# Designed miniproteins, single chains, continued (4), part 58

Each design is a single chain, and the fold is of that chain. pLDDT is the mean over its residues in the fold that is shown.

## One batch from the design tools (miniprotein)

Design m14006
Fold by ESMFold2-Fast:
Order: sequence, then structure tokens, then C-alpha cells
Structure m14006 (fold): chain A 100 residues (1-100)
Amino acid sequence: MSPEEIFEKALEIAKEAAEKIEEAVKNNDRQTALEIADESLKKLSELAKELEEQGKFEEAQKIEDIAVAIALVKSMIEENAPLEDILRKIKDLKALIEKV
């Protein structure tokens, strides 16, 4: 894939993960939310590394920043943070994805 295609794929994965985590959390399905977070983090890490290998360090850093935001949402779910706080962080994550 071209670097542009890798970056677009990473953003699509991040957006889909954010939407699916939000749905799972709203349905009180913590296991599904954590599984989606783990799978998306793995895929985003692989795509960020592929961007770095092609010399696209700024694009890789943007994907890594999104991964950090997903990891924070995952941590909040694991710690049984209030639903409203988790949903607010998912909203912040969605806003971050739109700004890149």
C-alpha cells in the first residue's frame, strides 16, 4: 500500500473502533469494548510502524497519538470509570481523528 493508503486505512480503523467501543460501552458490554480496543491498538501499531519504515514519521506520530487516546479509553473501561466519563473520552477521541 502507498503511505497515503496506509494512513487512510489507519484512520478508518480508528473511527470504526471508536464507534464500536461507544456502542459496546452503552450496551454495558465491557468484554466486547476491551476486545475491540485491543484489536484496534494492535492494528494501529502495525500500520504506524509501516509508515515509519517508509519515512512517514509525522503520519506515524498522528496514528500513535490516536492509539494513546484509545489506550486511555481502554484503561478507563478496565478501571470501571463512570459511563459519562468514558463517553466524554470517546467524544474527544472522535474529535482527534477528525483533526488529522
Scores: mean pLDDT 89

Design m14007
Fold by ESMFold2-Fast:
Structure m14007 (fold): chain A 55 residues (1-55)
Amino acid sequence: MKPIKWSLEEIKNLLIKEFGVSQEVADIQILPLKDPENEFFKYMLAHELAKRLAE
């Protein structure tokens, strides 16, 4: 299985769609993931969300 890397836009859309958060809240929550050093967080979040969606 290849690493799943979501764009910040895709993560934001998933938060809005699946968790019903507002666009403003999603924008704020993804700011820390914008940093290159947070690639680990992007990978982990995408991996876990993908598993929950597929179930």
Scores: mean pLDDT 60

Design m14008
Fold by ESMFold2-Fast:
Structure m14008 (fold): chain A 75 residues (1-75)
Amino acid sequence: MKMGVSYYVHPADPRAVILGVANEKGGAVVHFNVPEGKEGLLPQLVAELEKKAPEAKSPEELRELAERLVQEILG
């Protein structure tokens, strides 16, 4: 499986985001709200997650990594 990171912004709420991440060990999906004024940090979140996603050994670790980076970059 090729590694990949993607996100989808909810059509009814531009602050609601669904983030998908996958590596050779599996995939995970994380739902979160972007704090007001931090929408421009989403590309940075994706870039950092793409760099670190290969380090995750399971879908659970991918979810935890994504949630941690959401908190570090957007929280």
Scores: mean pLDDT 76

Design m14009
Fold by ESMFold2-Fast:
Structure m14009 (fold): chain A 78 residues (1-78)
Amino acid sequence: ALPNEEIVKRIVEHAKLLAEEGWTDEELKSFARVVARALADRPGAAETLRQVADELEKMGYPKAAEEFRRAADELEAR
């Protein structure tokens, strides 16, 4: 399996590209939920999603960051 640092980096790079291409808030929300489902059975999945959100916010993508935080919260509520 890929290390969490590499997974965070790849998700951040992909989410950044989608946001730069003008994806809507609903499309970014759908992407975050697909990523959450793909990581759901992985230890630390919610924490990995929060690390993605923190990096996106630092890079100036607060809307994408918010959707990854929501996905992490939804995953922990299950």
Scores: mean pLDDT 80

Design m14010
Fold by ESMFold2-Fast:
Structure m14010 (fold): chain A 84 residues (1-84)
Amino acid sequence: MSKALLLFSEKHSLPLELALELYDPETLTPKEEIPKLKKLLKENPEWTDEEIAEKLFPKEVLEKTSKEVLAAAVRAMKVAAGLE
């Protein structure tokens, strides 16, 4: 298991099982969400990472995850996709 994913889940009290289902363990990038992220960034370049997360993640994840964790996930996706 990736140390990055384990640290991410522990730091933000995100259930490890949920993190494994939603994120790539090496990059912390949500699985299959990169195309959605690119579209949101192109259409809404002024949005914060938290605002992008609200549109990118399902309500169940938004209810269980802090804004800081969601913003960090979006930032990790941007870095992994070469967008930032």
Scores: mean pLDDT 65

Design m14011
Fold by ESMFold2-Fast:
Structure m14011 (fold): chain A 99 residues (1-99)
Amino acid sequence: SVEERAQELLEIAERAVAATKKNLDKMKELYKDPSKVEEAEKYYRNTKAGYAAVESALRKAQELGAPQEVIDRLQALVDEAKTNYEKAKKYYEEAKKKS
């Protein structure tokens, strides 16, 4: 059903947002270490991929005609993932300047 698929997309988005937060937290630990720029790049790429996954889930839910409650929850998850991605990008840019 549409509702079952919408719930699946929410679960995918929630896991993707959690991944962006985890990778952002790793960026915070190592961005000041110039020897760890490759590791910083990995966490940055993972955060970017997570953000893209959440945006994809929202788009698919909209295409399915998911309930407005689900769309609103997915929009909030997109906003959170975007914030995490933007912060990770800043940390990665700082890491590159120090390497």
Scores: mean pLDDT 89

Design m14012
Fold by ESMFold2-Fast:
Structure m14012 (fold): chain A 74 residues (1-74)
Amino acid sequence: TQAIVDEFLAEARRIAGDDERLRATAEAAAEALRAGDAARYAGEVLRLVGEVLEGNERARKVLELTLEAARRIE
């Protein structure tokens, strides 16, 4: 639902702050959720996982937030 995706994106942008790569990934994930594009969404989730593995703690929070949004849309 659009409201769930908008809530996710607003919070993800707050968490990402000035991390432009993380913001771009969050925006792409939100767009994929709005479009129902499961393949693109999975790709953006994998990019977030990659950032978490590189030690980006903000990416961990964004990953948890986007997975919760996807669960709420189901």
Scores: mean pLDDT 85

Design m14013
Fold by ESMFold2-Fast:
Structure m14013 (fold): chain A 86 residues (1-86)
Amino acid sequence: SEVEELVRRAEELTDKAIAAIEAGDEETALEHYREFARVAVELFETGDSRAAVRAVGLEMRIVAALIDNGLEHLIPELSRIRREAL
């Protein structure tokens, strides 16, 4: 289904964002996060509550990776990107 394809894409973008975070590549991390935020909006728009919960879980993984790698200063930028995706 389209929902399953969006979930898979969100997972791939999450993995790419985390890899960039672990490499200290802030610009690449934010670029992958922008794509993730757009896909997350699409997942919420499907009305599938399970897909929405999955998107929240993936967001939490990205935030945890930022904290674990000393990049907490980027958390406000994630909030800005989420607002722009709406």
Scores: mean pLDDT 88

Design m14014
Fold by ESMFold2-Fast:
Structure m14014 (fold): chain A 60 residues (1-60)
Amino acid sequence: EEYEREIAEVERTIAELKKEIENLQKSGADERKLSILYTALGILEAALDFYRWLLEKEKE
C-alpha cells in the first residue's frame, strides 16, 4: 500500500520531468540545465526501480 503510493508519486514526477526536458530541448535550452535535469531523471528512475523491487518482494 505505502510502496504503491510512492511508486505512483515517483512515476508522476518522472513523467513531468520528461515533459520539461522535451520542452527545453525543443526550445534550445542551456546544456547545464539539461545535464542537471537528466541527472535528476536518472536518480528518480533508480528510485522507481528500487520501490518496484520492494513491492515485488513483498508480494512473493
Scores: mean pLDDT 78

Design m14015
Fold by ESMFold2-Fast:
Structure m14015 (fold): chain A 65 residues (1-65)
Amino acid sequence: MELEREIDIAMLAIHAVVLGFEVVAEEPGRVTVRTPDMDPEELEEAKRTLERQARRLGIELEIVD
């Protein structure tokens, strides 16, 4: 269970980086990412994509500026 959780957290963090976000913190059950400077339309879509993945994986996602 713990190993699967670590993999899920790593997957969410990697996906955030691919979408242009900066990973600020990784905690058991939570990933914190910083919003990149990008088009508002692209940013909104990227946020929704990450929120959906976090929800599916049961991980808390915190987005900061």
Scores: mean pLDDT 80

Design m14016
Fold by ESMFold2-Fast:
Structure m14016 (fold): chain A 70 residues (1-70)
Amino acid sequence: MTERAVAGVRAMMEIGRETGRAEQFAAYAVEQLRRLAEEGMSPETLRAAAEVMREAGMDEAADEVLALAE
């Protein structure tokens, strides 16, 4: 599950960059990860997803996802 979730976030960051909607796609990724966290997604997976968002320059979105890992 970790690999698929992280790959999905990476794909959203890439599409956002290519379409000029990076912030919008980052917001959607945060919403999806919040739902998955409520369903019991591991903190390790959430931290990996946050790292991908930070690498894409979405620092605020990455901080939101890190908060979900607690």
Scores: mean pLDDT 81

Design m14017
Fold by ESMFold2-Fast:
Structure m14017 (fold): chain A 86 residues (1-86)
Amino acid sequence: VLERIRELASKIPNKELAEKVIKLAEDTLRRVDEAKSVEEAQNILKETLKDLRKIVKEAPEEDLPYVREIGRLVIEYLSKKIKELK
């Protein structure tokens, strides 16, 4: 999933936004992989959704489809990890 996220981020014309999005994705995936409980993973999901909403609000329309697709991949990975912890 991280390779696909990096591929999508490389298509974002705004390089500062691309770096911000990839860093958020990498940090979130690392944190959820280290999570020991469902509650910890759910808190990571809640924080990630807030961060993604902020990025989406600030993103130019041109970059928005890539940001949204990266966000979707991150959320799907989090949901899978939460299921594995149950």
Scores: mean pLDDT 79

Design m14018
Fold by ESMFold2-Fast:
Structure m14018 (fold): chain A 85 residues (1-85)
Amino acid sequence: SREAIRLIRQGIDLFNQGDYDGAISLLQQAIRIAISQQDYNTTSHALDGLSRVYEQRGDFQSAQHYRQLSQQYLQQSLNLGRQRA
């Protein structure tokens, strides 16, 4: 959705400015919206952003967890994007 994508962009902007708490908040909001709309590609993107924020904070366990979850949602998105032959 446009709203979830906008929140991801704003979250990444805050992350680049060093506002990690603000970035986490916006990325979590984007995840909730994207999941509610079954937009797994956008969910994956938001989770990847969240992983990067935790990595920068030195929380490598949370970073790895969110990166793995991002990959799972990306794969689900690719499977659902298949058209009937």
Scores: mean pLDDT 86

Design m14019
Fold by ESMFold2-Fast:
Structure m14019 (fold): chain A 86 residues (1-86)
Amino acid sequence: SEAEEIRAQFEEFKKKLEEQIQKMMERTGLPEEKARKIGELLLKAVEETVEALLEALETGDWEGMEKESEEIQKKLEEEIKKILEE
């Protein structure tokens, strides 16, 4: 199914993303605790976006997916800013 194919692609993407996040954290000189929290937020945002995409494929509600994706992005930006300001 399309959902199964997307989930399989997401697992490969997640592995690559986790590796890239680790490399970026090392390059930015961020404290390890802040880098870890930001990495966790990025992974969560990707997971929530993939779930919204899968729901849109099942329901056909692509406008709802777009709105949900915008909300996920805004929340991610706010939480990252909060961590960086600590």
Scores: mean pLDDT 75

Design m14020
Fold by ESMFold2-Fast:
Structure m14020 (fold): chain A 100 residues (1-100)
Amino acid sequence: DAAAEAILKRAKEYAEKLTYEEAIELLKSDDPEDVQKGAAAIAGYAYKEGKFKEYFEEAKKKKLSFAAAAILQVELILDPEAYTDEEIEELEKEILELGK
């Protein structure tokens, strides 16, 4: 749908504009817009490299909840069958715990 296409386009755009280090720095900002840009870029890198699992696990280790959420969102847009509904609920709970 239009929302899914916009999310994927934004992820690709910010992965082109930002280095990985710049994206990580934005994720540590107190500005919600900068956090969203950093998260989109990390999800875009996961997509570009085909390494959703690796980027998700790194986001968990670094406690980057917005990056983890963006990675999962982009993965599910590209492959809606990647996870069961129960697995998605468990991953969303893990992401929520990272923000604490």
Scores: mean pLDDT 86

Design m14021
Fold by ESMFold2-Fast:
Structure m14021 (fold): chain A 90 residues (1-90)
Amino acid sequence: SSMEKLKEAVDKLAEKIKENKDNDELQLRYLSAMAALAKEAAAKYGREHPIVQEMLKRTLKEAKEVLETSKNEEVKAQVEKIIKEVEELL
């Protein structure tokens, strides 16, 4: 399923980030994958589902951390879009 592929993508990106903690592009890919997974889960289970809420809150927390630490204005702009999308689902 599309959700299973997104879960695999999130897990692989999380492992890559452990090796490349300062790679803003990799962090952006990870956040994009997490947001996509949360959106698919919200569509399937409903926005109010506890697991969906936890995924949204986790994505928001990690996105805000990237926004605070990144020096790349293009990455920051894309992260702000992810934050807005996630907040609209909360």
Scores: mean pLDDT 84

Design m14022
Fold by ESMFold2-Fast:
Structure m14022 (fold): chain A 72 residues (1-72)
Amino acid sequence: SLLLLAGEVPAGPHESRTATELIAERGVAPEDQGLVPGELIAEAARLRAAGHTDAAVVYDAEEGDLVLSWTP
């Protein structure tokens, strides 16, 4: 299940990546863009395994996009 948090991206010292930024960074082909939510979830899992236990995918209503967020 996707964890949906209502509101803004968390304030304070944190790193974030939107679905749009991930598409741009990885050069995701248009036909594969429907897989991007799964890619953000996979990235959150990698970050948690690396010690960023707060890494999560949330929906940011102000951005209108899914955001991967974590504390560095």
Scores: mean pLDDT 67

Design m14023
Fold by ESMFold2-Fast:
Structure m14023 (fold): chain A 114 residues (1-114)
Amino acid sequence: SSTQTIQAYLEKTGLLLVDSKVTKKVKKDIALALPALEKNGISPEIINQLKELVKKPVSEIDTFSPEVQAVYLFLKAYYELKLDKSVPLQVFITKELPVASKILDVIGEVVFND
């Protein structure tokens, strides 16, 4: 199950789920990308979970779908420059979680397109 892999990553990073400058950056970037995600055909259920994620403490991340958890965990690891974590997670997302991969592509276009 993809959920088991995400849960294992959460367990290894548990103390890092406290709201931090990186967590605030992740939430900001997700919020900025929400209109583009809706236009790119991301489901209303996932959009609503992303809207809740940007409003709620990160300690509740395990209550969201695997796709939403994977998006958050990848962006957090990426911004923390934890390449040993972010690169394998990106490979896993691309292979096993195509919706999370699409969400990350859209966020990347909105945030990094100058």
Scores: mean pLDDT 75

Design m14024
Fold by ESMFold2-Fast:
Structure m14024 (fold): chain A 67 residues (1-67)
Amino acid sequence: SMEDEIIAEALERLREAEREGARLAVQGKNEEAMDLVRRTREEAIREVARRLGISQEEARRLLDAHS
């Protein structure tokens, strides 16, 4: 479904951010790693909420249920 595709896209962006964050952490850039993952998660929540027409709280729960 469109909902499943939107959620899958958001989850893949989060996984990419986690992979990049891990790379930054290995280089000693732990604050940059945490900020990247946090910002990407916030952006993903807003995008899912906007595209599905739901609240950011509901979008957060959907992403958490699928991760």
Scores: mean pLDDT 87

Design m14025
Fold by ESMFold2-Fast:
Structure m14025 (fold): chain A 83 residues (1-83)
Amino acid sequence: MERLSEEEVEEASRHIARMISSLSPEQRERFVELLREEAEKLMGKNPEVERLIERLREAAAAGDEEAVAREVREILELINRHL
């Protein structure tokens, strides 16, 4: 299975960040929880993933699209390396 390129990860992260930032606060929290569950299914319980998900939750709650994009990118890069 071919891994995503760095450019594809960056584009996907920006797209996801814009989507999350357009959601209500309640919907953002639900979406972050879904991402945590999916990451756990792909990588198992990984403390690095849990740390990044917590940072994503904080950024999403604050409505900081730039911070959301950075945290999503780090999560996708970590998952992409595991594949």
Scores: mean pLDDT 78

Design m14026
Fold by ESMFold2-Fast:
Structure m14026 (fold): chain A 63 residues (1-63)
Amino acid sequence: SLKRQALLTQLAVEIGQAVADLRRKLGRLDGDEARKVILDTIKKMAEKNPALKPLYDEIKKKI
């Protein structure tokens, strides 16, 4: 459906922007600080978009 396609496009844009921001931050941090920034970034995305909550839970298990 068009509504589903629009939602997926919006999510892709938001994820892309978050990844770009995270990449810039990671280039300036040590490993422990970088890990915390990753978790905080994904957590904020999940709070704004509840559909991303499972992604946050999965990443939290890996880091």
Scores: mean pLDDT 70

Design m14027
Fold by ESMFold2-Fast:
Structure m14027 (fold): chain A 100 residues (1-100)
Amino acid sequence: SSEEVKEAYEEYLKALEEIKKIVEENLDKLSEEEKKEIQEEVLKAIQELNDLLKAGKATKEKIYGITVELIKKIAEIVSKSDKEAAEKLKKLAEELEKKK
């Protein structure tokens, strides 16, 4: 339903803000390579969702799938410098997986 798509999109936006907050709070701990990898993964997720929206193919399942995959990838990158931040991201991904 359109309401389910809207809810999934709102959770996606919240996840992007949480990633931004974690990156900003840990700027001194993250390498330039890790920051670049995070930016590239965020850009890919934005592009993938944008393409689905333009094609009229965005579903609750697909939006949550993109969001969960993005968070898991960012958690892996961040885990090299900040295990606590990585665990918070992993927990967020697990909570969103339950909403699929």
Scores: mean pLDDT 83

Design m14028
Fold by ESMFold2-Fast:
Structure m14028 (fold): chain A 90 residues (1-90)
Amino acid sequence: GRAELPAAKSNSTLVVGAGAAAAPDTEVRVILTGSGREERFRVTAEKAAHFVPVEAGDSAVVEVSGASAGAITATLVPYGGDATVTRQVA
């Protein structure tokens, strides 16, 4: 599964969360297309949510392999006054 988030209007935190249907140890890849930075993590009992800083003007792409597509949610939370954006990774 893949979800593309819009360009961040202000400095933001990307929250990648796993729903109850997510397989244990699901691999998630986050790509910041403006900076070229990539992060990879596994969903575990200790890390059902992962936090990625996103600078103003950058865009995040979240990729998930296999049966957990649709069970992973990506939420861009600006710490300015801008609205949050949520995408289901499908």
Scores: mean pLDDT 75

Design m14029
Fold by ESMFold2-Fast:
Structure m14029 (fold): chain A 65 residues (1-65)
Amino acid sequence: MKELERKATILFTAAGINYAAADFEGKTEVAEKARSLIDEGLATPDLEERIKLFEEAIDLVNEAL
């Protein structure tokens, strides 16, 4: 459980940085989709689902860059 909590925190930070980068570069649609995934991750009580959603946000931004 502690490992999943740590992973979720690290991925949340990474997803937030990726979102900010996409937003700063004017990739509005990608940034908004990434933000939506981050918000879904924060709303879920399931740490495994939260991790998956944050990873999807990171991948979305990386594919668009």
Scores: mean pLDDT 81

Design m14030
Fold by ESMFold2-Fast:
Structure m14030 (fold): chain A 70 residues (1-70)
Amino acid sequence: MEEELRKEKRKKAVEEMIKGFEAQADYHRARGDEETAEFYRKIAEVLREALENDEYDKVQEKIDELLKSF
């Protein structure tokens, strides 16, 4: 049973996603695209909250929804 390893991998993935989205938010804000910057900032915030609450499964659902909303 690899539940602990699975959870650890998901945690790592979420941490990397947070960094990526925060970088995107900063990039767009620097270019005056406040709307897009706010969008990425909110994604990073949702990911941070999920990480704090160990809700890694919820993170996957949120990402799925975002991909469909593009």
Scores: mean pLDDT 74

Design m14031
Fold by ESMFold2-Fast:
Structure m14031 (fold): chain A 104 residues (1-104)
Amino acid sequence: TTLTVSLDVVETYRGRTLGWSATVTVAAGESATATADRRELPEPVAGVVRLTLEVGGETYEFVSDSAEAAARLQAVLARHGLSFEFSGFRLGEAGPVTVTVSAA
C-alpha cells in the first residue's frame, strides 16, 4: 500500500512571508518527489514557520522557528516509516522547492 504526505508551509523571514504546498504519494521501499513553487504572500503573517502535515490519516500543525518545525516534521514522518529532504530550498527566497519522501 501507499502513503500520501501533504505538506503546507508558511514562513516569515526578514519581513518576507512565503508559502508553498506539496503532496507526495510513496510506496514501501520507494522514494517519490514533488516540486512546489514557493511564492510571496501579500499579507504579513505573525510567526516564523507554520507547517500543516497530513500523513497516515492524521493532521499535525506546528508553529515554531524553522529548526524546531523541521525537527517535529522529521519525528512525525519517522513514526510512519518515512524520511524527507528538500532541494532548491532557501530561507526568504521564492522559487521551486523539490520535496523527496522515502519509505522504509
Scores: mean pLDDT 71

Design m14032
Fold by ESMFold2-Fast:
Structure m14032 (fold): chain A 66 residues (1-66)
Amino acid sequence: MSPVPYISEAQKAFRAGDYETALRYATKALSIDGTNGVAWSLYMAAGAALGLSIDQLRQRGLEIYE
């Protein structure tokens, strides 16, 4: 399945200030296409808005890539 619908939902949630929902949809998009730069940008931005460091997000992202 295409990651595009999940990216769109993540963008919508991020713009609404719902960073937890944005992070969840970005994570789903990355599980479909781990090389998608837009999904990674949303994942990092939403996580930073929630107070997570780039290092914490990077470690969590490595789990998505196996």
Scores: mean pLDDT 73

Design m14033
Fold by ESMFold2-Fast:
Parts: sequence; structure tokens; C-alpha cells
Structure m14033 (fold): chain A 75 residues (1-75)
Amino acid sequence: SADEAIAQEAGQAPQLRADARSTLERLKKLVEEGAPKEEIRNALISLIAQVLRLVAAGDVEGAREFIREADKIVS
């Protein structure tokens, strides 16, 4: 579940979570479709950038969850 209550004070965290979720879903589809490793790498880099913004916004738990989900997808 999205940790919206924790994100409220940061003001940006809900949108950053939505963007990260979209990137995670794209990453999952690219892996499932057997897309070129370069495409998968680019999606992963985008997700890493979004995770860093979540950490900066104070949503460390949300960032940690996206890292875990990405690791499961690429493992």
C-alpha cells in the first residue's frame, strides 16, 4: 500500500510515489517482454532517480519498498 499519511508533510512524496510506481510497472513489463538490457537499464536508472527524490522528500520507507520491488523484478 502507498504510505500516503507519511508523505503528507513532505508535500511531494505522493506524486513521487505515483511516478515511481509507474516506472516500476514499466520496468516489470520490459523484463517480462524480454526487452533489450539497455532499455531495462534505462528504466532502472529512472527508478533510482525517483527513489533518491523520495529519500530527499523524507519518504524513506516508500523508497525502501521500491528498491525491494525492483530487486525482485531484476533478480
Scores: mean pLDDT 80

Design m14034
Fold by ESMFold2-Fast:
Structure m14034 (fold): chain A 70 residues (1-70)
Amino acid sequence: MPQEISGEDFDIYFLGPGTLAVNDKRTGVGNLLTGGFVSASVKVDPNATGRETYDLAYEAVKKGQGTLGG
């Protein structure tokens, strides 16, 4: 089951082993990680949730702006 963890400096959306999205609220950067590697990085609103960060990073991958499928 996906889990969402909220912190002062970051939010994490954990989809399962080896796949998570992290919103860094200090920098406004969201990262999608698969297998321990950064697959996409996107600029996000610092108040965006980990889930919103995942959605944005996944769209970047779909557009060929990430490592997955590109």
Scores: mean pLDDT 67

Design m14035
Fold by ESMFold2-Fast:
Structure m14035 (fold): chain A 70 residues (1-70)
Amino acid sequence: DELVRLARSPDEEDRRRVVEILVESDDPALIRATAEALAAQGTPFAENGLLALATQLSGERRQYVLSLLP
């Protein structure tokens, strides 16, 4: 939906906004879907989005997001 779509955006501001929303909501399903969308993109900007998300997370969720990085 809209969060996943924004996470795939080439616009860094859109991706930063999504990371902030996901960290505040702390919804595992949304975090997982967004991380998978970023990983599928495979660009340096998408990788930066994944790193930003991982930095804001802890425990199992952080490990999952980190597992999607190359």
Scores: mean pLDDT 72

Design m14036
Fold by ESMFold2-Fast:
Structure m14036 (fold): chain A 77 residues (1-77)
Amino acid sequence: DELIERAVEAVLAHARETLSPEEVEELERELEERRESLTREEAALMLGQVTLARARAAGASDEEALAAAEAARAAAL
């Protein structure tokens, strides 16, 4: 599933920027185990949350970051 693959990749890319190498390795194992059970709705939510975190880190307002996250989630479904 393209959406699930994109969501996992986005979460791991963001994690590599913000977490320790040990935390990233643990998250990679958890996501690989959960990958086959992830719903499209869960994947879309994950993409939205990564978009929110990155927008805030880039200096977007809370309103703009939330709007971008909602748009990313809606577009993914």
Scores: mean pLDDT 81

Design m14037
Fold by ESMFold2-Fast:
Structure m14037 (fold): chain A 64 residues (1-64)
Amino acid sequence: DIEIVEKAKKNLTEEGLSAEDRDKLTELAEPVQEEMSKEAAKNGKTPEEKYEVALDYLIEKLKK
């Protein structure tokens, strides 16, 4: 799951996040893994679906 989170963070960073948003991504590393694992336990997520869960979670947290 760490590899999926790192991929999502890298893709967001390459899209030109501010330094503030990059710091926020570091804080979100463990919470996003917890949310992916929680959703995977409920719904039997594939790695691709886990990536989408991680990406959506990070985007939502970066909004607020």
Scores: mean pLDDT 72

Design m14038
Fold by ESMFold2-Fast:
Structure m14038 (fold): chain A 81 residues (1-81)
Amino acid sequence: SKLDSLRAVLRIYVDEIRRNPDTPLEEQEERLLKALETYKEAYGLSDEEIIAELEAVRAEETDPRVRAVLERVIARIREQS
């Protein structure tokens, strides 16, 4: 499904943030945001659906860098909605 594909993409980006601690959070934020904008356009996902999946991932996340990137991306999508 569209949501299962989105969840797979989110896992990839979360793992990239964890594996690359030297990459600035701002750069990781922009990479994830761009990927989500592409998915929204390609699959017709709403901002609400994307935010719900980001919040679900954040709820299971203990890594402070990953949590910070997810919170920043959620805030930016909400600001643009």
Scores: mean pLDDT 84

Design m14039
Fold by ESMFold2-Fast:
Structure m14039 (fold): chain A 72 residues (1-72)
Amino acid sequence: TLLIQVAQAVKDVALKGGEKKSAELAQEAIRRAQQGDTEGAGLKLTQALNSLSDETREKAIEAMNQVVNQLG
């Protein structure tokens, strides 16, 4: 649940930034998390973040922190 919401936040930020490859990797993270593959989801989320430009990655990290703070 948390991992899916975090990956969704990263995907949304990537799409707004026009970074299609990172958005596709974040979508794969969502799909793997939905299948119970937590390890594979984490790997794809990391790949999505690493594929983002520095500016968009900073926004993605902020969005992730907002999701985590709302659920903690």
Scores: mean pLDDT 85

Design m14040
Fold by ESMFold2-Fast:
Structure m14040 (fold): chain A 76 residues (1-76)
Amino acid sequence: GTSLEELEAAFAPWVVEQAIKDLQEAKDNNDTEGIEKSVKTLKGYLQLMEEKRAQFSDETYESLKQQIEAAIEEAS
């Protein structure tokens, strides 16, 4: 059967997309606290993805990591 960790990995692209959207919305609103919160959330997702690396395909992992790192860099 499909493990909970495999299901979490399957939804990770959607979760990351929503977090990046939240960051962009905070930037558009000049919400410094919102930007800081979103950056911390994205850094947390990078850590979780590394801990659950075996549940991701190489393509999905590399794509999500690049998207998160780019979003954090643009916010800095």
Scores: mean pLDDT 77

Design m14041
Fold by ESMFold2-Fast:
Structure m14041 (fold): chain A 91 residues (1-91)
Amino acid sequence: MESPETLAARAKELADKSVELTKQGNVSKSSASLSAAMLLAGMAGSVDTYEYLSDALRQMSKYLEEQGNLDSAKSYQQLSDRLRALAERLK
């Protein structure tokens, strides 16, 4: 079983990969990487990890908006807002 710190680090790596893939227009691979990042972030349970993932989702939303993928951009912005609210509740 991995430590929460190791899980948090892996979640952040996958979040960064998701942002990069979204910037490249590779929505399918970015979604897969994001799903893995969210799972690991949930397992880590840290405020910092949720805030990091929230920021990654906001970056992805902006890239999707620039690419004309407005539905996905809105979904990722809403998810970002939910993760930030969760982080605030956890302090």
Scores: mean pLDDT 83

